Designed miniproteins, single chains. Designs and how they scored, part 75

Each design is a single chain, and the fold is of that chain. pLDDT is the mean over its residues in the fold that is shown.

## One batch from the design tools (miniprotein)

Design m2593
Fold by ESMFold2-Fast:
Structure m2593 (fold): chain A 70 residues (1-70)
Amino acid sequence: MDKDKKLVELVDKAGKAVAEGDEAAAYKYMKEAIRMGASGGKIGQAASKYSPEVQSKVMELYAKAVAELK
């Protein structure tokens, strides 16, 4: 399986969940991306197409998930 493709799909789902106000779903997708070996740089790059507000929330959830899983 192409990890980069799956990672982009997970970040896209997280971004959409943030836009819909579903922070729990966004957090779940972010944890899955991290378990697949996603770096902050790759997540930030995949999220760069979204609004700054969505990008900030995605990166916030990434930091929280890293702290929980580490």
Scores: mean pLDDT 76

Design m2594
Fold by ESMFold2-Fast:
Structure m2594 (fold): chain A 80 residues (1-80)
Amino acid sequence: PLSPEQVLAAMEEIQRVGEEHPEWFRELFERLSEALRADDLEGYEAVLEEIAEEMSRVLDPETYELVRGMLEVQLASARA
C-alpha cells in the first residue's frame, strides 16, 4: 500500500509529464474514457500498460514504482 506522501509525489510527477506531453495525455484519457463506457476492460488495461511503459522511460526507477503502484490500484478498481 502506498502512503499519502508517496501518492502525492507520484501525482506531482504524473502532472509534470502530462504538462510536457499534453497531446499524449489527452489521447490516453480519451481512450480510457471510451474503454470504461464500452465496458472494455481489456482496452482499459492496455491503456494503463501503455501509460506504465511511457512512465518507465521518463521517470527515475523509484518514482516509476510509485506510479506503477497507483496504476495497479486503478486497474484493480476497474475490475471490481
Scores: mean pLDDT 73

Design m2595
Fold by ESMFold2-Fast:
Structure m2595 (fold): chain A 83 residues (1-83)
Amino acid sequence: EKFDTDGDGKISYEEFRKYFGEILKSMGVSEEEAEKYIDELFKRADTNGDGYIDKAELTKIFDFDKDGTVNEEEIKRFLELLK
């Protein structure tokens, strides 16, 4: 599993930041850019303001594979828009 979802299908900001921070760093994104990217994505996905993102909220931004993970291509696409 790529996400630390604890049975309810929700991802906390802390889990989201950890997960995407590692991916963005491995893709050559600076720490500062990664923080901005993560904050913008979380803000867009957290439509109810509860500090959690569920899978349904993320699917509005990203295409999920049947294994429930965010596609790396989708992440690269968003990163390219920030450059």
Scores: mean pLDDT 63

Design m2596
Fold by ESMFold2-Fast:
Structure m2596 (fold): chain A 99 residues (1-99)
Amino acid sequence: MAAKRQEAKARLAAFIRAIREATREALLAYLRLQVELAAEINGASPEEVARALAQVPALVDELLANADEALEALRSEEAADPVAELWRDFLLALLEAQR
């Protein structure tokens, strides 16, 4: 019983970690694309683009670190209980994957 339970926990942790990493990579790709598109529209110099792109990893880390703030915002919006519960469980899974 105990060994099978530990194996199941390890598999679940690996799965959550994979989702967490996929989410991080998606956010990195999305924000980099937004910086590049904004630079093309505004005629930014290559140096300005490089400086902005260098800030993207820190911004992604900040967004992911503020998951608790996002959860509190969902509560304050008086969202339907089932929606609030799904977002809470999703954020908790992402936070656990960080550990």
Scores: mean pLDDT 64

Design m2597
Fold by ESMFold2-Fast:
Structure m2597 (fold): chain A 116 residues (1-116)
Amino acid sequence: SAMEEERRKELEEEAARGEKLAPEIAREFAENIEAIKEELANSEASSPLLQEAAKLLAKGEKENYLKGLDLMEKAIEEKLAELLANTEDPLEQEKLRTRAELTLKTIRIAKELIEK
């Protein structure tokens, strides 16, 4: 009980920090294609979606940039599903969902900035 409450508090603090940082990271993503390319390069080469996203982002055109971010969203959703299938701890599952949701929110804000 006490350990579960401590883990939940840590998750809430992580979520609050992520919410605060998401708009700043989104601005960096919208303005700096190299930051996104570095993030994708650190992913396993076995993900076809991440490889295709990297190619689209590298082209630098608004349309390709948006398509690349769409593929990143799909890759994150698929990775979350995989991780959740291999995780039995409900609090760890909540942590994985929270982290994925923050990343997806960051990408969504970046897409809105690029579309303006």
Scores: mean pLDDT 71

Design m2598
Fold by ESMFold2-Fast:
Structure m2598 (fold): chain A 101 residues (1-101)
Amino acid sequence: SLKTRAIILIGETQSMILMLGWALKKAGELSPEQQEQLERIVELLDEAIRAIENGDYERAIRLVEEAKRLATSFLNSLGMPSIAAEISKVFDETIELIKKA
C-alpha cells in the first residue's frame, strides 16, 4: 500500500540520518547545535510515522516538510550539499506517497 511504502521510506531516511549523525558524533565533528538538529529530525520523523498510522495525513505532510527543511539545513551545515539534495528528493517522494494515500 502507499501508506506502507511511505512509512518504510521515512524509516529508511531516519536510519540513514541517524547512522551519519552517530558516526560524526563519535568522530567529535558535531556541534551541540547540530546534535540538537539531529534529535529534532528524528523526533519529527517518528511523529510523522505515528500521524500516518492514525490516518492524520495533513499532519504527516507538515511533519515531513519540517523534517525536510531541518535535514537539508543539517546536511548543508556538515558540508554535504549533494547528500542534502538527494535526501530532499526522498522527502518529496514521501510527501507524494502520503498525498495519494
Scores: mean pLDDT 83

Design m2599
Fold by ESMFold2-Fast:
Structure m2599 (fold): chain A 72 residues (1-72)
Amino acid sequence: SSAIEAEGKKEGEAFAKELASLPPSEQSQKVAQEVGDILLTLGDLLDNPDDKAIQDEYARKLTAMRTADKLL
């Protein structure tokens, strides 16, 4: 929904700002950890496809990652 997208965008903007304050090696590590967390959430969603809370969490995390990517 638009509310989940707005929250994801806000989180992505905060993540991009945080990454910009870190050395390149720490940026790479933090991005890898975030990607790993998204993949774990996807796994939970595939096991529980009708769980709205997991659907919303996955959508929020994807929006945050895409937003951060556009700002970097």
Scores: mean pLDDT 86

Design m2600
Fold by ESMFold2-Fast:
Structure m2600 (fold): chain A 71 residues (1-71)
Amino acid sequence: MKVFDINVYGKSVDEIKQILQDLIDKYGDIKLNITVASGGDVGKINKVLDELGVNYESEFIPPNKLVVTIK
């Protein structure tokens, strides 16, 4: 499994979707350490993952980290 550190601070839903789609298409099963502006961005990321139809688990680590595992 490949591990990536990404920062979504200031990114739109469409930009986040493009980043996640590109990583999934290229690498398949991945783990993401995502820097978010606050817990409010967690909902955006989960919505994008749901729209991509991938199997994932996510854990929010305060103050600004979201760990996502895609299987």
Scores: mean pLDDT 79

Design m2601
Fold by ESMFold2-Fast:
Structure m2601 (fold): chain A 100 residues (1-100)
Amino acid sequence: SPILELLRRAIELLQEALKAVDNGDYERAMKLLEEVIRILDEIVKQTTDPDLRAEVENLRDVARAVLEEFRAGRITPEQLKLILQGLLDTVEALLRRVEA
C-alpha cells in the first residue's frame, strides 16, 4: 500500500529528527520535520478513508505548529523532543491500526 510506505517513511524521518535533536542539530531536525509534514500531507491527499484523513490532518497540523513554534524560539529543545516523541508514537499506532 502506498499509504503504508508513506507512514513507514514518516516513522523513519521522525526517528532521525529525534536523533538530530539529541545531537543538538536543530537545523537538520527542522528539515526532517518539514519532510514529515510533506509526507503527512501526501497521505491526506491519497486516502479515501475519512477517519484516517482526519487523524493524519490533525498530526500534520500539530507538526506544522511545532515547526513554527520552535523556529520562533517559543519552545525549548526539551519540549520539541517530547512533542516529536508523541508524534512518533501516534504515527506508529496509526501504522499498526492500518496494517491490521
Scores: mean pLDDT 90

Design m2602
Fold by ESMFold2-Fast:
Structure m2602 (fold): chain A 55 residues (1-55)
Amino acid sequence: GPLAEAAMRKAYESGGGRGAAASAGAATKDLGHDEAAQVASNEGLKGAIEAAKAS
């Protein structure tokens, strides 16, 4: 969701997208989503980061 993407961007600028991915995962878990859904969300965020990095 938007919170996960915002966390990804902020941490990416500070030290790297990997830390942001962990933060985004924690936010998704707070809503009680299934692990599979959380992984799918992280995969989407990873793609967005790679696209932004290529830009």
Scores: mean pLDDT 55

Design m2603
Fold by ESMFold2-Fast:
Structure m2603 (fold): chain A 100 residues (1-100)
Amino acid sequence: MGLLSGGLAGEVGGGIARIGAAVGKVSGDPTEGAKSALKGAKIGLESAKEGKSVDGARGAVDGAQAAVDAATLGGDEEVKKEAEEVLKEAKKLLEELEAK
């Protein structure tokens, strides 16, 4: 569905999951892990907004949730707040796309 946007949204969702797993395995710094997860979640949300695909939006929700969990573990309240905002936007997008 829809050009490069649909394909890119799916690929970015998969990338976020893999990046989250890799950061969790190789990074001994939960704060740096949280920042990386937040960056991935923001990219996933932007791709999902452009692609308007349910799969892309689900990937964005999963990425944003991973960022919230990483920020909670790292104790970085600013990163956690940003990650929670991204998660809220991703969930809203998913609900809007599933409702159609």
Scores: mean pLDDT 68

Design m2604
Fold by ESMFold2-Fast:
Structure m2604 (fold): chain A 108 residues (1-108)
Amino acid sequence: MKKLIEETKKEFPFLSEELLERIAEAEELIKKGFETGDIELLARGSRLAAEALREIAEELRKKDTEEAKAEAELAERQARFYERLAELAAAGASLEELLEFYREASAA
């Protein structure tokens, strides 16, 4: 997790450390939710991740480079997956279904 933040900051130094830390916090909440079976923590972490990723995508789009645009599209796709994970959790999806969906989202 910390290594991913450091790599992203090195590649895109204009992204705020606060946004990257929010992503790390969201990922920790999601993992803890899966470990404890706390669906509310999963939903909360997923919403936090989606919000931070949409803000990252907006900052990337401001750079108007092909590289930044590609990363912005990736961030928006990840945000949509986390929004869907939160919706499934709120709708009463099983922990097994949420874990499978998260695995697919994290592999993309």
Scores: mean pLDDT 74

Design m2605
Fold by ESMFold2-Fast:
Structure m2605 (fold): chain A 104 residues (1-104)
Amino acid sequence: SNKERIQKMIEQMIKTMEVVIEHIEELLETKKDDPEAYLLMGFHVIALGSEVLLILRNKDKLSEELKKRVIEVIERAIEVLEKSDDPAFQEQAKRFREILEELK
């Protein structure tokens, strides 16, 4: 069904988000003063924001299990972004907290 297809796409998106979040955390820990690493992290943060919004737009198609996994990956993104002193990363974490309230 169309719903099952969307659920499978969101499952794949969550897996991609998990890899991207882990990469941001590694760059924050190992490359804090590297301008190229910060540019790459900026691209990743924008991509995460877009992915979270796409998931939110399809929240009615989420199973309870998939919804739980979405919440967990967004909470992980917030945790990692809040480790940065960058105001843009802090603001994105705040937006993700607001989205979590809409998903619940």
Scores: mean pLDDT 87

Design m2606
Fold by ESMFold2-Fast:
Structure m2606 (fold): chain A 77 residues (1-77)
Amino acid sequence: SAEEIKKINEKTKEAYEKALEALKKGDLESAVKIIVEWGKENNLPAGTMARFAREVGEEAGLSEEDIRKVVEEVVKA
């Protein structure tokens, strides 16, 4: 439903902002935890969480190596 999509979008925005803040502080572990919690609570597939992790990492200005590390930990969880 439109209400379910809106609720997911609002939670997605909150998770994005929290993960972005953690990554900007160099806290990759907290960012992984935030993304995994968001994905599991919303019953999202690992591929969706991996894409989210990559997008947040790119926005945070992470190196490709660090982006890959975050994505790998998110998928592994």
Scores: mean pLDDT 81

Design m2607
Fold by ESMFold2-Fast:
Structure m2607 (fold): chain A 61 residues (1-61)
Amino acid sequence: KLSQAENLEKLYKQTDLTDEQFLQLAKKEIAADPSDPKSPPDPRSQSLTSVEEALALARTL
């Protein structure tokens, strides 16, 4: 099973998403608790301004 960061990196590399579209997706998908499928999005995800910030946040969770 892939980690949250690995799943997001795979999505970014394998889809035709722009950086803006990827950030919109990351703001919804980066869970505060990645082990809980019902977890709300991490509040830090709402302030993300770059793909690298999104991936870094996902790796810390």
Scores: mean pLDDT 73

Design m2608
Fold by ESMFold2-Fast:
Structure m2608 (fold): chain A 56 residues (1-56)
Amino acid sequence: MTPGQKLYQQIKDLIDSGGSLQDIVDLVEQYGKDNNVDIPDPVAAAKVIVTHLKQK
């Protein structure tokens, strides 16, 4: 899996396990650091991903 696909799966697993939005934000921030990607608003990015994944 690409790093982005791995992040997406980790976020999905967290949501399915009842993880908090803060845990998801932490994953998004860590992804940015690990992949040298500048994420200007990790909270907004996390919310978009959560909203998308709530559509089961």
Scores: mean pLDDT 75

Design m2609
Fold by ESMFold2-Fast:
Structure m2609 (fold): chain A 64 residues (1-64)
Amino acid sequence: SDEQYMEQLLQEFEQRAQTASPDEIRQLVGETVRRAESLSVPLQNKLSQRLAQIYQQQRQRLAA
């Protein structure tokens, strides 16, 4: 389903973000959003909210 695809994109993003630099994370966000363009607007919004949360958590980790 589209929701399963969204969860797969988020899982892949989280996995790749664990070892990524800040610049790489920014690029991964853009890549993930592009891959999600086939999803419905509600799912794209849900993905964007979850990506923003993960991104902020990773930025806090990298600022230490």
Scores: mean pLDDT 80

Design m2610
Fold by ESMFold2-Fast:
Structure m2610 (fold): chain A 73 residues (1-73)
Amino acid sequence: RRAEILAELEEEARRLLPEAERLGAEGRYVEALREHGLPLAERATAAGLLSQAELDALRAQIPTGEAAQAAAA
C-alpha cells in the first residue's frame, strides 16, 4: 500500500519536476506549488507520508506568495 503509493508519487514527481522548475524560473512559484507541489503533498498526506500540519503549512504559502507577487508588481 504505502510502497505502491510512494512509487506512484515518485514517478509523478519525476514527470512534474521539469514543469515545476520551468514555472520557478519564470517566477511563477505559486503556480508551481498549486499545480504540482500541493497535489503531490495532498496525496502524500492521504498516504501517511506527510503530516497534516506540513500540508497545512504548504497551503498557507499560497496566499502569502500571491500577496508577495502582487506587492512586487
Scores: mean pLDDT 66

Design m2611
Fold by ESMFold2-Fast:
Structure m2611 (fold): chain A 61 residues (1-61)
Amino acid sequence: LSEEQINLAKEIAEKLEREFTLEVIETGRVITKEEFIARLKEKLKEKGFSDEEIEEMLKKL
C-alpha cells in the first residue's frame, strides 16, 4: 500500500468515526464495532480499494 492510499483510508475512517459519534449522540442507538468495520469496508471498496488492500489497512489500524 502506498502512503497516499493509507492516508486516504485514515481520512475515511476518521470521517466515519465522526459520523458514528454523531449518530450515537442524536439517536441514542448503540452501534457495534462489527457494524463500524462493515461500514468502513464498504466506503473503502467504493473508493476503489481491493478486498486484500482493505484487510491489510484494517490490520494496520
Scores: mean pLDDT 75

Design m2612
Fold by ESMFold2-Fast:
Structure m2612 (fold): chain A 65 residues (1-65)
Amino acid sequence: SMETSRLTTAGILAIEKGVKIVSMRLENGVIVVYIEIEDEEQREKAKEFEEDLHAAGYKVEIIEV
């Protein structure tokens, strides 16, 4: 499905960027991603990941855990 494809794409991009995903879900058309941020390098990667998804036209909410 289109929803499953969005979550899969976001997951692949996160792995490629080195983002530590704790969990991910789709809520009301928004990809909600829970990310573990332990240092500044990881924070920068999470920011780039969010920007890339927004640039690709996805509605995304990043939550730090």
Scores: mean pLDDT 80

Design m2613
Fold by ESMFold2-Fast:
Structure m2613 (fold): chain A 83 residues (1-83)
Amino acid sequence: GEMLRELERVLEEIERKYEEFLEAVRKGDIEKAKELLKEMERLYEEMVRLFEKVDPEEVIRAIGLILRAIGLILDARLELKKA
């Protein structure tokens, strides 16, 4: 339904920011990387709010999207710790 499509769109934005984050880390722009991580975390909070409104038939797919977002944020935190 509508909420699942919105979750997919927010995840796509997190994935785009993750790519920008990796590029910022590669270039040594740690301040930009930190700001991108904060933005990814804010988008994740939005995904959690949207998840509560997902149609019951789409809950399993929505869980998959949430887990993907968690993975990207954890990967970003680990990369920033190494930088």
Scores: mean pLDDT 89

Design m2614
Fold by ESMFold2-Fast:
Structure m2614 (fold): chain A 119 residues (1-119)
Amino acid sequence: MSLPDETILKFIRELIERAAKILGVDVDELIEEINKVIEELSEVFELAPPKKLGDLLLFSDEMQELLQKQYNLNLTKDELRVFSVYYAIEQVLTRQGKEVPEELYEVLKEILEELRKLS
């Protein structure tokens, strides 16, 4: 069962805010870098690039079949939406030549566990 978009956006925002704190960067700067990665991924996967946080949720929805097909992920629709944003953050770090902190993956797991409790 799909959760309301507002609920998913709350979890996505929490993921971004906690990631920014772990990385020691400004939240708005991280959102700009995430949007750049998503625009590039949208070109690769032929998806429309997001223009605001609400459009980021649409991008996550459009990506879910491609992520499941390409990466064989056994995630629910709502989990895939959150994971798509996490994947974009990993790509930001990788493209900047930075190591992905293990704490970032722990944040993802905590958010996915809370999401599952609401599903």
Scores: mean pLDDT 74

Design m2615
Fold by ESMFold2-Fast:
Structure m2615 (fold): chain A 80 residues (1-80)
Amino acid sequence: ASLNDRAKVAKLKNPLERFIGEALLAHDYAVVPTAAYLKSAIEKYELDMDTALKALESAMEALEVPQAKREALIQLLKAD
């Protein structure tokens, strides 16, 4: 990820938003591996799903993720 994208993540107010932003950068915004990683983290750390989804939306907005990828990521996180 670019230095500019890293700076955008660093400016996020919430530690969970920064964690999710870093995950997006680490996976080069790839939908499937990012969603799998975040879903695993939610389950492992017993995170509230609603809180995680709000943090994901904030991180995706800050990083200007395209709408199609945002929708795909949200749907995969909600999938059983």
Scores: mean pLDDT 81

Design m2616
Fold by ESMFold2-Fast:
Structure m2616 (fold): chain A 89 residues (1-89)
Amino acid sequence: SQEEVTKTVIEIEALASMAAMLGYEAKVLAKQGNLKEAKDMVEKAKKLLEEAEQIFNENKDKFSDEQRKRVEKELEIMREVVKEAEKVV
């Protein structure tokens, strides 16, 4: 249903937001010299990215064209944030 699809989109966006937050925290920790904790945050962000991409791949055929483009763009942003955070650890 449209309601179930909307809930799935919200779930993916929530995971993307959490991954971005962890990526930001990793950069702050790395700048402070706390590389071990920064690396842990990056690893957690990667797991959230994998979960978000799995949910997207399992449900992408149920999405409208606009919903697919929105989610794909969010995942690209999350992937970029994680890659940038990984470079500083």
Scores: mean pLDDT 86

Design m2617
Fold by ESMFold2-Fast:
Structure m2617 (fold): chain A 81 residues (1-81)
Amino acid sequence: MKEKLNEEIAESLERMAREVAKLALEKQPETLGESLREFIASSNFPEEVREAILKAIDAGDLEKAEELLVEYLGEKAREGM
């Protein structure tokens, strides 16, 4: 059982991902959407997670796409990777 360690790692990853996305969104929101789409397509994510994130990007809801990505990464870290 490494629940506390997994929680700390998940929190750090979520915080880092949100800070990077926030900074990128402020400077170049259009390129952020394209970069996220390419990253999700290049990474081996579960189909359901990939579809949800891509759907948010297609809808122009980059904030939603970021939240879904961060939540997925955080859940994976907490669940034990």
Scores: mean pLDDT 68

Design m2618
Fold by ESMFold2-Fast:
Structure m2618 (fold): chain A 62 residues (1-62)
Amino acid sequence: SRVLEEAVLWARAFGSYFAGRYDEAIAAFEELARRGSPELSAQARAWVDRVRAERDRALAAA
């Protein structure tokens, strides 16, 4: 179902994010933005922006 597909994509995106794999997380959230419902797409785009900011902060701290 669409709900299960979206749940799997969310789990993969967050899994990558929490593992510190920012580029993989960004790619997964971008996939959600393309594939999801309008509501989920808006949330996924917001997460892309957040993960990019987190990646930039991590790189600046290195």
Scores: mean pLDDT 82

Design m2619
Fold by ESMFold2-Fast:
Structure m2619 (fold): chain A 85 residues (1-85)
Amino acid sequence: SLRDLLERMVEGFREEFKRNRDDLPALEELVRHLEVVRDGLRLHLEQMRRDPTTPEEDVRAVEETLEEVERLIEEGRRVIEELRR
C-alpha cells in the first residue's frame, strides 16, 4: 500500500540519520535530500487534495509522512549546528 511504502521510506531515512549522526558532510547531504523529498510530498499532497477520487487514507498517509520528514529535517539541522559548535 502507499502507507507501507511511505513508512519504509521514512524508516530508511531514520536509519541513515542514526548511522551518520557524527558525520557532518553525510548529515548535510541527508538534510538536502530530505528537503527535496519534503517538496515532492507537498506537491503530491496538493494534487491529491484537488482530486475528489483520492482515498482519504492515502491523503492521511502522505500528510503523516510529510510531518515525519519535516521533523527529521529539523532534528538534522539541530545536530548539524551542534557538530559545527
Scores: mean pLDDT 88

Design m2620
Fold by ESMFold2-Fast:
Structure m2620 (fold): chain A 59 residues (1-59)
Amino acid sequence: MKIIVKGPVTLEDVRRIAEAVRKNKDKPVEIILENATVDEAAQQALDYLEKQGVKIIEK
């Protein structure tokens, strides 16, 4: 599953992504940050998802 995120990324955006990841535990999940601006709280939440095996790609 690929999730593409553009523009400003807030903690609320990451929470929605985390819910999608949780529902798809048995599938590889890729998060693509396309010209995204990530706030500090959102970055911490993304780091947590990466530690759980989610692949994060910046473009």
Scores: mean pLDDT 79

Design m2621
Fold by ESMFold2-Fast:
Structure m2621 (fold): chain A 92 residues (1-92)
Amino acid sequence: GKVDKYYDMMNNMMSMGGVSDKSKDKMVKDMKKSFDKGDYNPKVSVNSMKSKVMTVMKKKYKDGKVTKDDYDSMMTTVNNMVTNMNKTMKDM
C-alpha cells in the first residue's frame, strides 16, 4: 500500500541521515500507532524526520566529523527525498 511505501522511504532517509536507532524506533512506533488509529499524517512525519536528520548532520558538521561537501550532499539528498515523498502523498 501507499502507507507502506512512506514507511520504507522514512526508514531509508533516517538511516542515511545517521539518526540513532533509539530515535528511529520511537518514531516508527509513534507512526504505527497513528496508522492504527487512522489519524496518520504523512506530511507531519516527513517534516519531523527531515528535522531529525538535519539536526544530526548539522551537529556532525560542527563537530568536524563530516566535510562541508558531505553535509551539502546529504542536505540535497534529504530535500530530494522529501520532495518525492510529498509528491507521493498527493496521490493519497
Scores: mean pLDDT 71

Design m2622
Fold by ESMFold2-Fast:
Structure m2622 (fold): chain A 80 residues (1-80)
Amino acid sequence: MLEKTIAMARLIAVSSQIYLLKKTKYDKMTEEEKKELEELEKRAEELRERLSRATEEEIPELREEIDELEEKILEIEKKL
């Protein structure tokens, strides 16, 4: 259960990071970066839904997708 709780907390943090980027940096983003950010936001929502229904055995795969999501957000932040 702990792993699922940690994964959910990470997704909440990701959603918060996206919100802050939209609030503070959105006007400096290219159309391509804005589209990528929107796709990452949608992916975070999908992962939260999947995680809420996931068994503990499914968590490792979801964690890998969360890691990828976090890396892509970091890449966008580095460009700004």
Scores: mean pLDDT 81

Design m2623
Fold by ESMFold2-Fast:
Structure m2623 (fold): chain A 74 residues (1-74)
Amino acid sequence: MLVIDIDNEEDLKKLRDFLESKGFKIPSLEDARKVLKAFDTDGDGKVTREELEAFLRSLGLHPSEEELEEILSK
């Protein structure tokens, strides 16, 4: 399964760049990590597609499945 690793800088950069494309400014990768950690319900350091979608919807975003796959891609 494709997941975001909150300790992986490249995964955090992909999420930050996506959020910036939607008008959200993330000043640091650490800020992105802190927000994702709040949605990591299992505390395993990995955010699933469902958790990522819930996070983005909490920001008022409606990501497509293709957009989610791009963020989650290796």
Scores: mean pLDDT 72

Design m2624
Fold by ESMFold2-Fast:
Structure m2624 (fold): chain A 98 residues (1-98)
Amino acid sequence: MTFNLEDLLDPSNQDLQIQFAKELFKELNVPVDTDISKIPLSKLLRALRELQEKGVLKGYEDVPPIVLLMKLSPVLGSLPVDLKKVLEAAANNTDITA
């Protein structure tokens, strides 16, 4: 099955978002109701790359997986805990007192 990213980001395309989630969870080899925040960032990025290489994500084959993950975060309902930790660590490294 092939998905256009623009169609996936439209809230009215709920059925398409569900079908995409099933394909993503299949690549991750986890149950379809697994909490995305509990999935390691490295595993999620690898799964997105595999979907791009298979031509499942049309029109965004050359987009870095991390950028694609950020664009898909509204569809997935939450960000991976590892990504949140990386963003928090980056913020702390910019503080003069931290």
Scores: mean pLDDT 65

Design m2625
Fold by ESMFold2-Fast:
Structure m2625 (fold): chain A 62 residues (1-62)
Amino acid sequence: MRLSIEDLKGILKVAEDLGFSEKVINGIREAIERKITDVSEIARLTGLSQSAISRLNQISKL
């Protein structure tokens, strides 16, 4: 699964609002900067599961 850059920006905001770790927040920021849209690569950068990333994306659209 691939996300848009707009999806990643929404995920970043939700992660910051929910108080996620610096590793997660920095991983999302790196994905945005480097245009990494592949969920498996984002999971590797953040240390989150692909399911967790998908859930954050869903929350960002509420």
Scores: mean pLDDT 84

Design m2626
Fold by ESMFold2-Fast:
Structure m2626 (fold): chain A 79 residues (1-79)
Amino acid sequence: MEDIVTLETTSEASAREAAERYKELAKKFGKEVQTKIEGNRLTITFKGELSPEEKKAIETLNLALQVLGLLTSAPVFEK
């Protein structure tokens, strides 16, 4: 089962910055991620299920990305 996060960013450059931050976070968890950038939209697919602790860290990252002005809307988690 894979966890998917979709981000609407302010630009393709913002999507790339967000993708790099997500890759760094995934590396800290020992998880593999696949990132897909379509214009300003970033889709992140985690290989395997995220723990509650990992999801909380992702929510913290998403808040930081919003504060940095990289996101136009709240991130969406797909089950």
Scores: mean pLDDT 78

Design m2627
Fold by ESMFold2-Fast:
Structure m2627 (fold): chain A 82 residues (1-82)
Amino acid sequence: MVEEAKEFIEKQLPPAKEELSKLELEELEEAREELKRTIKTGLEALAKQPLTEEEKEIQDLLLEAYEELLKHIEELIAEKKA
């Protein structure tokens, strides 16, 4: 259910961001590349698979969460390089 997926993401994002904030620069750069690969794979899956409307909404929520984590990683990298 879409609402349950939203709650799961909201619950998982803060601890994920906190763990990312503890990483060294090299680990953050590695996490960034891994997350970019995950987003690319997710977008390809959306383009190729016949998903239900509910499945599409859940995938969109997951991709949005990954994009938010990616922005957080990029901000942390910028701060550490400054």
Scores: mean pLDDT 78

